# Designs tried in a protein design run: designed miniproteins, single chains, continued (4). Part 67

Each design is a single chain, and the fold is of that chain. pLDDT is the mean over its residues in the fold that is shown.

## One batch from the design tools (miniprotein)

Design m14309
Fold by ESMFold2-Fast:
Structure m14309 (fold): chain A 100 residues (1-100)
Amino acid sequence: SMEWYETLLEIYAREAEEVFGVDLSKSIEELLEEIRKLLLERGVSEEKVEEIIKKLEEAGKNFPEEAVRKALAYLVARLKAEEEEREEMDRRVAERLEEL
């Protein structure tokens, strides 16, 4: 749902400021393209990738550009993370979701 994507963007933007290794130098357009490539590499279908990208773009319209950029940068870092690092990232996100 759009509400879920909006919640994820809010949490991811917050985590991007605290998690080491998030690349905050890239544009929104560059980050969306990198997310597309990483999801395809992980075996997500082209159709599902396009759905995810569109939902991220639509949810992002309700947020400041800088917050969207941080959230997408966090998602890129999460998609690139090794299994153990990704599990720790997911744990932190789950803890933040309980604080909303």
Scores: mean pLDDT 80

Design m14310
Fold by ESMFold2-Fast:
Structure m14310 (fold): chain A 59 residues (1-59)
Amino acid sequence: MEEKFSIEEVVNLLKKAGFDLTEEEVRALLREAFPGRPDLTELSISEVIALITGLKMRS
């Protein structure tokens, strides 16, 4: 089974990647990146990588 990350784990991964975001800010980014998944509570590793890549492109 693919590894899943909670929103809290995603926040910690983003901090390790150099993005100091709150859980609420991460949830807002998830709503923007995945608008078809409003009840999103966990992400796959590929979705986490896509989110980090998107943040780097916006910065």
Scores: mean pLDDT 73

Design m14311
Fold by ESMFold2-Fast:
Structure m14311 (fold): chain A 94 residues (1-94)
Amino acid sequence: SEAEKLLEEIMREMEPLAEEYRKLGLPIELVAEEVRERLLERVEDEEARERAREMPLRAALVFLAALLAGFSREEALEMAERERTNPLSDAPEV
């Protein structure tokens, strides 16, 4: 829940950029990619940064947000895996 709150706050700050991308017909994934880059800059753990770059974009955002919220690397990985298996934008799969 703390990782979700942190990610939501960052996405809220990026709303003006998201609106500009929408007006230009650009995919919203470009805004999410910008959020990932900003989160990567805040994470000092090189191994975590490398792992996040290899993750699907949404999973990487959850992973990085969890680390910044104070969760361990192991807990952050579990949160990222949960997002990957039950994405909010897709039909619920258990």
Scores: mean pLDDT 70

Design m14312
Fold by ESMFold2-Fast:
Structure m14312 (fold): chain A 89 residues (1-89)
Amino acid sequence: SKEDEEIIRELEQLRREMLQVVKDYEEGKISVEEAVNRLQTILTRAEQLWRQARALSKDPKVLIEIDMMVGSMRIHYIVFLREADVARR
């Protein structure tokens, strides 16, 4: 549906923003605290979109795609936290 397409597009934009936050941190443009705060905000919005998709979408294939996208974003966040922790030894 059009609503499904809009949710997927917003999730794709959030994924790009997440990757940009990681890049900005790696390039020394932002602190780890700022990076964590921005990533948490992005993930919170992604989880809100996931809940909206579950309430509105009737397409199981779309729901699986959104589950995979949000799951991938959660993994990126966990990886970032681990890498930042190791770097600060």
Scores: mean pLDDT 86

Design m14313
Fold by ESMFold2-Fast:
Structure m14313 (fold): chain A 65 residues (1-65)
Amino acid sequence: AFAKLEKEIDEVEKKVETLSLDDAYKLLGDTLLKIQEEATKEKLSSSDVIKLLQRISAIVKRLKE
């Protein structure tokens, strides 16, 4: 689960550079939902969730610059 979500975030990070701000936010929101779904299924440790959320936070910060 974690490795799959890391790869999805890698693809999201690449895609947001080519998208409008609205589409980038929508994609990031969809990615957050996927992280939440895997976390609620107990497929991710707390440390895994923290790492994934920190990556999303870093992407959002770069989009605001």
Scores: mean pLDDT 77

Design m14314
Fold by ESMFold2-Fast:
Structure m14314 (fold): chain A 75 residues (1-75)
Amino acid sequence: TTTIVVGNLSPDTTEEDIRNAIRRLLPEVEPLEITFLDETRALVTFADLSQAAAAIIALNGQELKGKTLEVSFAE
């Protein structure tokens, strides 16, 4: 598995909002787990490195609830 950090989230952002954003941009990719670190950051875990890299490329710089997402590998 590979985990990414999705940052600069609106405090109103739910797990479903993140899942819907991923499904819209990458319909073939399903995240395994989503865990909020705080009100503005979430960890999203994918099955492998290629899915995680695709998610970073697709989500980084996208707007969600008026906020521009900042997305990177968690490590």
Scores: mean pLDDT 85

Design m14315
Fold by ESMFold2-Fast:
Structure m14315 (fold): chain A 95 residues (1-95)
Amino acid sequence: SDAELRRLVAVTRETIDYLEEQAKKADEITRMVLVRQMALAVENLLKAFRAAHPEHQARVDELLEKVRKAMTLPFDEAIKVLREVVDEIEALVDA
């Protein structure tokens, strides 16, 4: 349901915020691991959205590619892109 998707959006944002806070005192290797954990949370949200809204498969595939590319970016830029993907999914759920 869209209510379950909105809940998952909120949980995904909370996960990104928590992991970003953990990253503040982390070394470079740990920051890479934390970004990958954030990316996994966003990918799980995208898969749940695609399952509920198969009509948006093409958009979800585009956003999954954006998440994969984000993992190759500097830490701050990666987080910004992951947050933008979550915001786009929320906008699509609310449409």
Scores: mean pLDDT 89

Design m14316
Fold by ESMFold2-Fast:
Structure m14316 (fold): chain A 87 residues (1-87)
Amino acid sequence: ADPGYYESIEKPFKEVEELIQKAKEYASKGDYEKAEEHLKKAEEILEKLREIIERVMPPESPERDKLLKKIEELEKKLEEAKEEIKK
């Protein structure tokens, strides 16, 4: 299998977390344009991650369920960051 299999899944999760954090920082500084840009990038990565997980893992895999749960968690954090921008 690919030598970067876990990095191809794990790294995008980390990138999403970093994008959400940077978006919150930009929003705190009043840079709502950059904040929104980072949040949209995070959403795109999460969508791609879901596709990869569904392709790589069988439907009955406990690991698949855990990764989908992680996507849900990040989607909630992303929604929280969007609310910060609205302030």
Scores: mean pLDDT 76

Design m14317
Fold by ESMFold2-Fast:
Structure m14317 (fold): chain A 85 residues (1-85)
Amino acid sequence: GYLKEVEEIRKELKEVIGRDPSDLEITLALLYRKLKPKGEWIEKVKELSDKTPEEIAKEIVRLDYELGLITKEQYENVLKRLEEK
């Protein structure tokens, strides 16, 4: 179930990053797992862990759009909101 997947991601990311992962990093990992289920997602999340929360949030929104979870208009609206901070 979803909760079991979140706990698995927390454990794997903690080992790779060396700290408790943020909610943004867990969300990013969940989205990458849908695109790259065979472990490639871990390296992608690690690459972004040194970036700002705003950069991580932008990647999450991009992945939501690529996975068809949001429309192009919703994607553009979220990007504007992130840039207004």
Scores: mean pLDDT 75

Design m14318
Fold by ESMFold2-Fast:
Structure m14318 (fold): chain A 85 residues (1-85)
Amino acid sequence: SARDAWEAAAQAGLNRDGEFAAAGITAATKVSFSPSAGDYLGDAIVAGQEAARDALIKGGTAGNGFEPMGDAGRKAVEAGGYLAG
């Protein structure tokens, strides 16, 4: 789920970008995922899943794997902002 994806990104980046990623998760979870918000929900899920997937792949394999965490956090926050708008 989008929530799980953003939560994974936050936990992966805890020591570097944890607050930023957590902010994205918080923003997303505050938004009501009603059926009438289907378009927003779809966009948020895609953005969150993509960010979390990239964070896991890059963070797990890179010698200094913390750079992707910033990008993952940014995508999560932007997705949450879109839903909150």
Scores: mean pLDDT 48

Design m14319
Fold by ESMFold2-Fast:
Structure m14319 (fold): chain A 71 residues (1-71)
Amino acid sequence: APPEISDEDARFYVQHLVESVSLEDLEKLKHYFSPELYEALKAALESGEISDEAIKVVKDYFNELRAKSAA
């Protein structure tokens, strides 16, 4: 598993999620996301637009998950 994801990979993740997951599905997964990640994904779903902030939050999420796993 890579330690970091690229901006393109993060954008692809958000785009794929927006295409594959409804707002209701995202709410069911809320407990598995950080508040920042959840809000970024929710905003992308509501607006249909992927912001640079959403990409950064996704990258930060994977980096934090990696750090947490090493604890």
Scores: mean pLDDT 72

Design m14320
Fold by ESMFold2-Fast:
Structure m14320 (fold): chain A 59 residues (1-59)
Amino acid sequence: SAMEYQRKLDKAVKLLATRLDEYHADREGTKARVAEELGVSLGVVNAAIARLKELGLID
C-alpha cells in the first residue's frame, strides 16, 4: 500500500541520513546493507537516495 511504502521510504531516508560517511566511502555496499537491515527492496533504498539528493544531503 502507499502508506506502507511511505513508512519504508521514511525509515530508509532516516537511516541513510545517519550513514552518509559510509555511503560516500561505499555506495553500493551501504545500499545493500540498509536494504537488508530494514527488510526493504533496493528500489526503496534508491528512492531514499533520490530524496536525500533532492534535500542536498548527498551529491
Scores: mean pLDDT 88

Design m14321
Fold by ESMFold2-Fast:
Structure m14321 (fold): chain A 67 residues (1-67)
Amino acid sequence: MDALELGEKALRMGEGALKAGEMLKHPEAIELGRKALELGRQGVEEKDKEIAEEGLRLGMEASRLVG
């Protein structure tokens, strides 16, 4: 999986978790979702696979918190 694919997945998961976290008023999910969006975007822009992978990891954690 390349930086673009990883970053796009991080952006999708981060956005979903942020929206769910806001609806549930879950501060940790909101924070992790925002960070996943930030790192996912950075990973895509810089073509940095490691940054994109970290964004995806945080997005997955945020998604786990909100179901």
Scores: mean pLDDT 83

Design m14322
Fold by ESMFold2-Fast:
Structure m14322 (fold): chain A 91 residues (1-91)
Amino acid sequence: DLDAEIEALVAEINAETDPLRALALAGRLAQTLLSRLPPDEASRKLEEAAGRLTNPEVAAFLREAARLARVRSPQEVVAHLERWVHDAVAA
């Protein structure tokens, strides 16, 4: 059940105190949605999830994923998100 997986990941992200781990969990959510849904539906679900996140940095990460899902291939979106997480770890 995809909706149950989204609910579980959103709850886990909101409970996570490590911002890097929260970004990694958000990346897993984005990859799950991009792999299982058409781009427009994945974009809508990513925006809905971002609105439920308490951390504004993690919410911005999912909103960028939602924006890119409409204009880029799923592979390009995933690569962009992996660079974002890498840059956050390097800082």
Scores: mean pLDDT 84

Design m14323
Fold by ESMFold2-Fast:
Structure m14323 (fold): chain A 86 residues (1-86)
Amino acid sequence: SIEDLKKEVRDLVIEEASLTIEFMLKRMDIRSKAKDDLAAGKISPEQASKLTKEKYDELYKEMSPKIEEITKQEKELIEKLNQLNS
């Protein structure tokens, strides 16, 4: 039904928002750890920059495909809804 499709879109939008927030929080954690390690003298500024970039790239490779897949599913369901409500 149209109602079931609308619910499915809402659930996917919530999942996308949740995953985007998780991605942002994980980026903040990576940055925070690098700053703490730098302040403690455990790593150099050059090492902090390199490690942050490497961890950001790892996180992006992990999270980006998940977000893209949810976004694709949302688009396909919205298109189906538009066809039924047109």
Scores: mean pLDDT 86

Design m14324
Fold by ESMFold2-Fast:
Structure m14324 (fold): chain A 84 residues (1-84)
Amino acid sequence: MAAVEQELLAAGQAYIKAVKAAEEKKPSMSVDLQQQINDLLTQGSRALLQAHRLLYVDHDVAAARAQLAQLDATLAQLNKLLES
């Protein structure tokens, strides 16, 4: 339990950093890049909220970790686009 709660906290912090990086770069982004980033941010927020519900409402650690893995993949794609 404690380990997955720490994973959820770290994932939330990584998501917030990605949001801030995206906001800072928005003025220099193409419309297409902005759309891709917004789609990934939406996917990330849904995965984070679902992980939280699975952990604290359903008490399903395995399912929560699966959602965190999806969030990690989404954040990796987002960070790659932000580095471009």
Scores: mean pLDDT 84

Design m14325
Fold by ESMFold2-Fast:
Structure m14325 (fold): chain A 83 residues (1-83)
Amino acid sequence: GMSFEEAVEEADRLIREADRLADEAFKLGATEKGLEGGVTAGIGAISLGLARKFKDTEMAERAVELGREGLRLAREALEEGKA
């Protein structure tokens, strides 16, 4: 698996991108999927904060998973909003 530092960096990157795209999608009217992506990224951010506080690699890896899912949802929302 990833090192703790690699998981933290990857999670931060994914969560920030998911939040950015979810916000863009929400502004374009893809409200349901935009909200779902944003909420998923928000849960990921909480997991990342806990991982940093406790130096917990499993929590950091969970934040990566949540960031990936949030980004997937945000991308789908953005495609819907642009249609």
Scores: mean pLDDT 86

Design m14326
Fold by ESMFold2-Fast:
Structure m14326 (fold): chain A 97 residues (1-97)
Amino acid sequence: SQLRQETLLAIAEIAAATFIVTSKDPVLQKAAREILDLIAEASRRPLTPEQVEELEKKAMELIDKAIAQNPSAKDEATELKRILQKTFELLKEELER
């Protein structure tokens, strides 16, 4: 479903945007902004499951780097990681239908 794909992508964008505006950690805010940019770039072309896997990998690397730079943001960063992993998993499943 095109609507389901668009909704899942919007959930990922809203999650990243929420952390940009609500986080008190500048490192996590920067990581969330970079993730939002990656989602926007991926959305310029029809998505494939392989592109979603690459997007997830890059997003997870950015979050893990933020945790390494500021361990005090670990709980908040882990919540963003959880939301994005589940959303990208569902998006990949939808694209494989």
Scores: mean pLDDT 86

Design m14327
Fold by ESMFold2-Fast:
Structure m14327 (fold): chain A 85 residues (1-85)
Amino acid sequence: MREEKVREALRLVDEAIEAVKNKDYSKAIQAIGRILRVAMEHLPPELRREVLDLAVEAMKAISNKDYDKAIEALRRIKELLERYL
């Protein structure tokens, strides 16, 4: 069950990265919102804090039109989740 939720978060991160690359920022923000929800409800406490902080950083970066920084934050979430699997 925990592994399934980590894999769900990984799929959402890939969705968010592709949305930013495609300049679909509304879809990217929606995907990041879903990552936040999965993290709050299902990820272990150590992963939860880091993923929440990086997801908030990605959303702020998109709002500031700093799309490279948003992709960087999302890639860091992906690396954290992949190391946990």
Scores: mean pLDDT 85

Design m14328
Fold by ESMFold2-Fast:
Structure m14328 (fold): chain A 61 residues (1-61)
Amino acid sequence: MMNDERIKKSLEANVETAVKNAEKRESARRFLRATAENAEANPYAKEIGEKAREKLEEIEE
């Protein structure tokens, strides 16, 4: 994969880890929120931001 794709995959893995911890920890939920907010300002991270927002909503219902 190219450098950009590797970075996106790394972020996605971090989001998955944060999702698992968000059910137990506020810190992980804050990370998901920050990821979604950051991605809205960056077109290249839009997909990751959408995924983070969706998972955060699922956790919070």
Scores: mean pLDDT 68

Design m14329
Fold by ESMFold2-Fast:
Structure m14329 (fold): chain A 89 residues (1-89)
Amino acid sequence: AAEARRRRLLELLAEGSRLAEELAKMIEEGAPKEEILEKLERLRRTLEEARRLAREDESLSEEEREALVAALEGAIEMAEKLKKKVEEE
């Protein structure tokens, strides 16, 4: 159970990283606003799921869990700010 949860967390972190990289490239290339917003929403949901699993991961030390949760919360805030900026043009 704990190992399976850790693996899922790592898979979500990898997906989030990939989505963020694709999103950065799309913005640089001037992709349509609708496509950017869709990918931002997908990234935000992936990060929120990762944050939930990180909070529940008893195999992490309290310090490691707090650090990972804080990093994920920061990433979610940045995604939300970028979404608002793109929506407002």
Scores: mean pLDDT 83

Design m14330
Fold by ESMFold2-Fast:
Structure m14330 (fold): chain A 74 residues (1-74)
Amino acid sequence: SPEEKAMEHFVRYLELIHSDPERARAELKKALEHLKQLPKDKAIAILTGAKAALEYLGDTESAEEIEKELKKVS
């Protein structure tokens, strides 16, 4: 499903963010592409959780990308 594919790419982002940030961010963008195929309420819930996780990790640039996607869905 698009949700499962998004989650697989997000897990790869988390695995790579400290060792290879550029590859991690490419995986995050793939996750976001799959999230666009989800119903609005489900996309908002996942994006909200992802933003919190990215802020906790200190990836402010990627957190800002998530915030832009959230604003599109509002």
Scores: mean pLDDT 82

Design m14331
Fold by ESMFold2-Fast:
Structure m14331 (fold): chain A 70 residues (1-70)
Amino acid sequence: MEKQIEAEVLLALGLIYLALANMDESKGDTEGAIESYEKAIELFKQAIELGHPDAEKYRKEAEERLKKLK
């Protein structure tokens, strides 16, 4: 149960960083967007390790967006 709650929290934090990255990208802050996408990806990877079923989808989305900025 605690592990499942931890996975949900990590997913939520990853989604916050993903939203921040999208905001930074929209305002032309490419460096800030890259940093936020990288943090989101790290958090999603941790959520995947803890078994969150949705984390892989969001990790792939963040990685695809990051690839377009590099």
Scores: mean pLDDT 83

Design m14332
Fold by ESMFold2-Fast:
Structure m14332 (fold): chain A 97 residues (1-97)
Amino acid sequence: MRELSEEELERILELAREEMSDVREVPESLSQREALELIRDMLIELMYRKAEEYLKKNNKQSLSEEEMDELFDESLRELAERLGISVERLREILGLP
């Protein structure tokens, strides 16, 4: 993973304060590691919410592998948009292919 810029760290911190302050303690400033952990936590929270909404809407008890992959891609796109970065950059930050 390439190091996060100061601008990227600031955007991650701002978004984490809005989205994560009720579920975990958000530090005043972020190290590279803390920023990566916050991005992963935000992605997991987005996936969880989308999965719950999808299951409820479709009256399902479980997701197929294809449905999980689609929700993962949607969650990556939404998170990248909120952070103001490309999906490719977000994948690089997360160590995804």
Scores: mean pLDDT 78

Design m14333
Fold by ESMFold2-Fast:
Structure m14333 (fold): chain A 70 residues (1-70)
Amino acid sequence: LEEELEATLSPDRSFIDSRPDLTPEQREVLFEVARKLGLIGILIDAELLLKKAPSEELREVKERVEKLLK
């Protein structure tokens, strides 16, 4: 689940890697920023969904995303 969730939210690595105008360090920063923004979005959505329709599966996803954001 953690691997699946991170892979789903990861930005297109091939697209970022194809940017010749960026250094490897700049590509890594861009990738991490995009990844974290995706995880934060999922965390907010999960919290809102749990308010409307409580689910053990959603609660587990929220906990795993919180771990990935540390």
Scores: mean pLDDT 65

Design m14334
Fold by ESMFold2-Fast:
Structure m14334 (fold): chain A 68 residues (1-68)
Amino acid sequence: SQQEIAELNEKIYRAAQAGDADAVLRYSQLLVEQQRALGARTDDRAPQVVANHYKDKAAAGLDNHPVV
């Protein structure tokens, strides 16, 4: 659901700020699964792409905006 995507977005960002790479990847995998459930088409690299996006965002000190 959209609510679950928003929750996962925040969890990924918090994990990235904490430097918890395992949590970042785990929540990124769950985010991609929720996006797939809503009809998004993704490849096997999508969780790593999401994880890298949030890591870069946290390192830059940017406000957390969801990945669509």
Scores: mean pLDDT 74

Design m14335
Fold by ESMFold2-Fast:
Structure m14335 (fold): chain A 96 residues (1-96)
Amino acid sequence: MAQEYLERVRKLGSEEEVNAAEAFAASAILSADTDFEKAPRIIRAQALALRRVVGDDEVFRLAAEYAAAKVEEANPEKGEELRKAILDAAAEALAE
């Protein structure tokens, strides 16, 4: 599932955008592992950083969906909460 979003980022975007999407997913997973309570704040900051790399709205949405799916796969017990945090952060970044 997550790979389908990443393949669409790869098809529509650049290698830099693919790398940024993977970095965002990895950062979200790491932040949840180190301090789950602070993870939403870190995810929000990282979503803004991703938005600076990924200027296209469609590619940005796909990158966010990839990160959300990856976090859900990595943390099945808390994945839904982390997925919501990622998608909420992405929506805020798109509104800026």
Scores: mean pLDDT 83

Design m14336
Fold by ESMFold2-Fast:
Structure m14336 (fold): chain A 75 residues (1-75)
Amino acid sequence: DIEERIKKLEKELNELRSQLADVETRYQELKARIAAKPVPTEEELKEYENLKQEITDLRGKISRLEAEIARLKKE
């Protein structure tokens, strides 16, 4: 059933948006900590790059789900 598929995708979309908000918050907090330090650690810099990549990946997943939902809603 197309309606059930759309509902599942919308639930996944809402969960991904929540995850994105959490990751963006952690990214901003880590960015502020790194900026406040004279010598950030290699692990902090790796985590910063990992969070940037996670944000990019989540945005990509959200975009793909939005496109799929829009496609299914058309017929």
Scores: mean pLDDT 84

Design m14337
Fold by ESMFold2-Fast:
Structure m14337 (fold): chain A 100 residues (1-100)
Amino acid sequence: MERLEADAATEERLRPAVEEAEALGKELGKKVEEEALKFVEKETAERMGKAAATAAALTYLLAHLGMPLSWIDEQIKKAKVSELEKKAMERGREAGRAAA
């Protein structure tokens, strides 16, 4: 299966970490978008914000659960996105790692 299917007990155990990851991602994504809007077009700033948010949330979850971050590093390297979006993902990764 392409997606992780968790039972109710696993979901309850992971729920606090997922909620914290989502909150971290949302806050960082907004900050990155607002900072980027000073230098780039709105559409580019929005993509940078989303990239940072996703990378931060996923990195936080993996680091908080003691899982290796190599998967995130590979996804950032393989991403077919602009250099600015890639740097936003790297910023998100570091924020997620630091928060965990």
Scores: mean pLDDT 76

Design m14338
Fold by ESMFold2-Fast:
Formats: C-alpha cells, structure tokens, sequence
Structure m14338 (fold): chain A 64 residues (1-64)
C-alpha cells in the first residue's frame, strides 16, 4: 500500500540520519520533525507524496 511504501521510506531516511548524525539532540530533533510530518499524513492533511518530500528535506537538512 501507499502507506507501507511511506513507512519503508521513513525507515530508510531515519537509518541515514542515525548513521551520519552522532549528536543525540540533533537526531532527536530530526525524529520529532519526521513524526510531525507523519502525524499530518495520518490526520489526512497531506498526501503520501507531500509527506515523502517533506521528510526528504528534513533528512537533507539533518545531514548538512
């Protein structure tokens, strides 16, 4: 399903952040931002594609 694809995408993005970001506070802040996007998706406020785009941007910012 589209939701299962989004969950798999989120797991991959979190894995990247976990591998590259050793600062626990920065990792926790990134996780909170991803959770906020997922909450909006679960509430029906955003599409799967919009959720993927926002989560990718959050991940890229965390890796900068």
Amino acid sequence: SARDELIAFVREQVRKVQEEVSDQAKFDATQARIEAVMSRYEAGEISVEEAKERIAEITEEALA
Scores: mean pLDDT 85

Design m14339
Fold by ESMFold2-Fast:
Structure m14339 (fold): chain A 130 residues (1-130)
Amino acid sequence: MEKEELLKLAEKIVKRLAEFLGVKLSEEEIKEISEKAVKRMIELKLPKEYLVKLAAIELARYIAEKEPPSEELHEKLAALFLAVSEVFELDEDEQVIVEVLRRLYESPRVEKLVEEFVELFKKLLEELKK
């Protein structure tokens, strides 16, 4: 897949994830996040399916840099990272972060959000296979 096609897919993924998080992003912000996700995927030589993982991570990083996020948004960001761990293989550093988040955000609300993100990731992965 050409870099331009990967960018379009990343923009679609970022937009859908941002909508699910309830976060409003400009087209310029979506493009910036998407370019970082695609660049990291290429640098790490990951298969295209990992574009969903990398887009989620770059989006979460971008939102976390905008202080202060609400308590509700912090719970949604934690749920997004936990959902990444359910669907994708993690490196050692990512696994440590997920274990910390599991201990801090142990609630029925977060568990439901994790399930909703997992279903969204599965749908995005199915779209990537077409």
Scores: mean pLDDT 80

Design m14340
Fold by ESMFold2-Fast:
Structure m14340 (fold): chain A 73 residues (1-73)
Amino acid sequence: ERAEENLIRIAEIDLGVEKVTLEEAQAYEDEIFADLKRAVDLVADFSKETDSVEGMLEKAREYIKKEEEIRKK
């Protein structure tokens, strides 16, 4: 999974295992959020058919909204 791979890479940078610039680390974070937004859109297609999926989708959307608000600060 692309998001998981980027999270591992960020952790390796923090531990000093890999030398990466701050700009590169931020790019990985942006890719993780792009993947999350894409996953929410995909799940939204199924929420029309399944109530349990709709509840999970609401939580994911709230998380994305909070992260976007933090980034705007």
Scores: mean pLDDT 61

Design m14341
Fold by ESMFold2-Fast:
Structure m14341 (fold): chain A 100 residues (1-100)
Amino acid sequence: SEEDLRKAAIDGLEYQIKKLEELLKTASEEEKPIIEKAIELLRKTKEELKGASKQEMLELLKKTREELEKLASQAKDPRVKEFLEQVVKQIDELIKAIEK
């Protein structure tokens, strides 16, 4: 159902936010701004997913994916870059699950 898909997407983003918050605790001051922007982006997307239709969820997740790829490309630390690339992959899996 749309509600089950929405819940899965929200739960998935919440999990990624928590992992980014843990990464932020050990990040250098130079790395923090990119991680903070990624957290803010995922929090915004999570809120916008509330009440979103299946089509709106797909559009939101695809936009979020593209913005995360841009943040990953700006990361100077390979660990931060790799982490953001893994978040992109997790969003791609959510998109695939919703498109079925």
Scores: mean pLDDT 88

Design m14342
Fold by ESMFold2-Fast:
Structure m14342 (fold): chain A 95 residues (1-95)
Amino acid sequence: DEKRIQEILEAARILVEAMKKLRLTPEEVKKAQEALKILNSASLEELREALERTDDPELQTMLRYIIARKNNDDAAEIEELLKLNGLPEPQEPVR
């Protein structure tokens, strides 16, 4: 369903934009929650189809992140999350 794939792509875009902001308004939080719900309700097949339909690197990274989460692939999830946040290797200093 092309309409479903477009819905998934728009949800990924909303989450990417939300993650770039230091502060979200209540309206932006609600919109991000609705977008996350759409992505969480999508099947792995729908998410992979959306990934094939987009040429936007940020949307591709967000979709790969959601796919990794659904597959319980912690390593891939962390890798894609780092790309979204531009952070270096996630080190948790224990002292």
Scores: mean pLDDT 74

Design m14343
Fold by ESMFold2-Fast:
Structure m14343 (fold): chain A 61 residues (1-61)
Amino acid sequence: GKRILNSDEEIRAMFSQFSKEALEAWRRYLRRQKEEHKDDPEIVARVERVIEVVEEVIAEK
C-alpha cells in the first residue's frame, strides 16, 4: 500500500518479530538507503526513524 510506514510503535512491533540476524540485515540495508538518498531530507528523515526503531529492537534481543 501507499503507507509503508506506520507509527514508530507499529514498526517496532513488526520488527520485534524478526530474528536479530534479520534485523541486522535490515539495519544495513536502511543505512545504505539513507546514504544513497542523503540529498533528499524527507527520505533521510524517514529512514533515520526506521533505523532508530530497528536498533532499539536489536538492543532488546
Scores: mean pLDDT 76

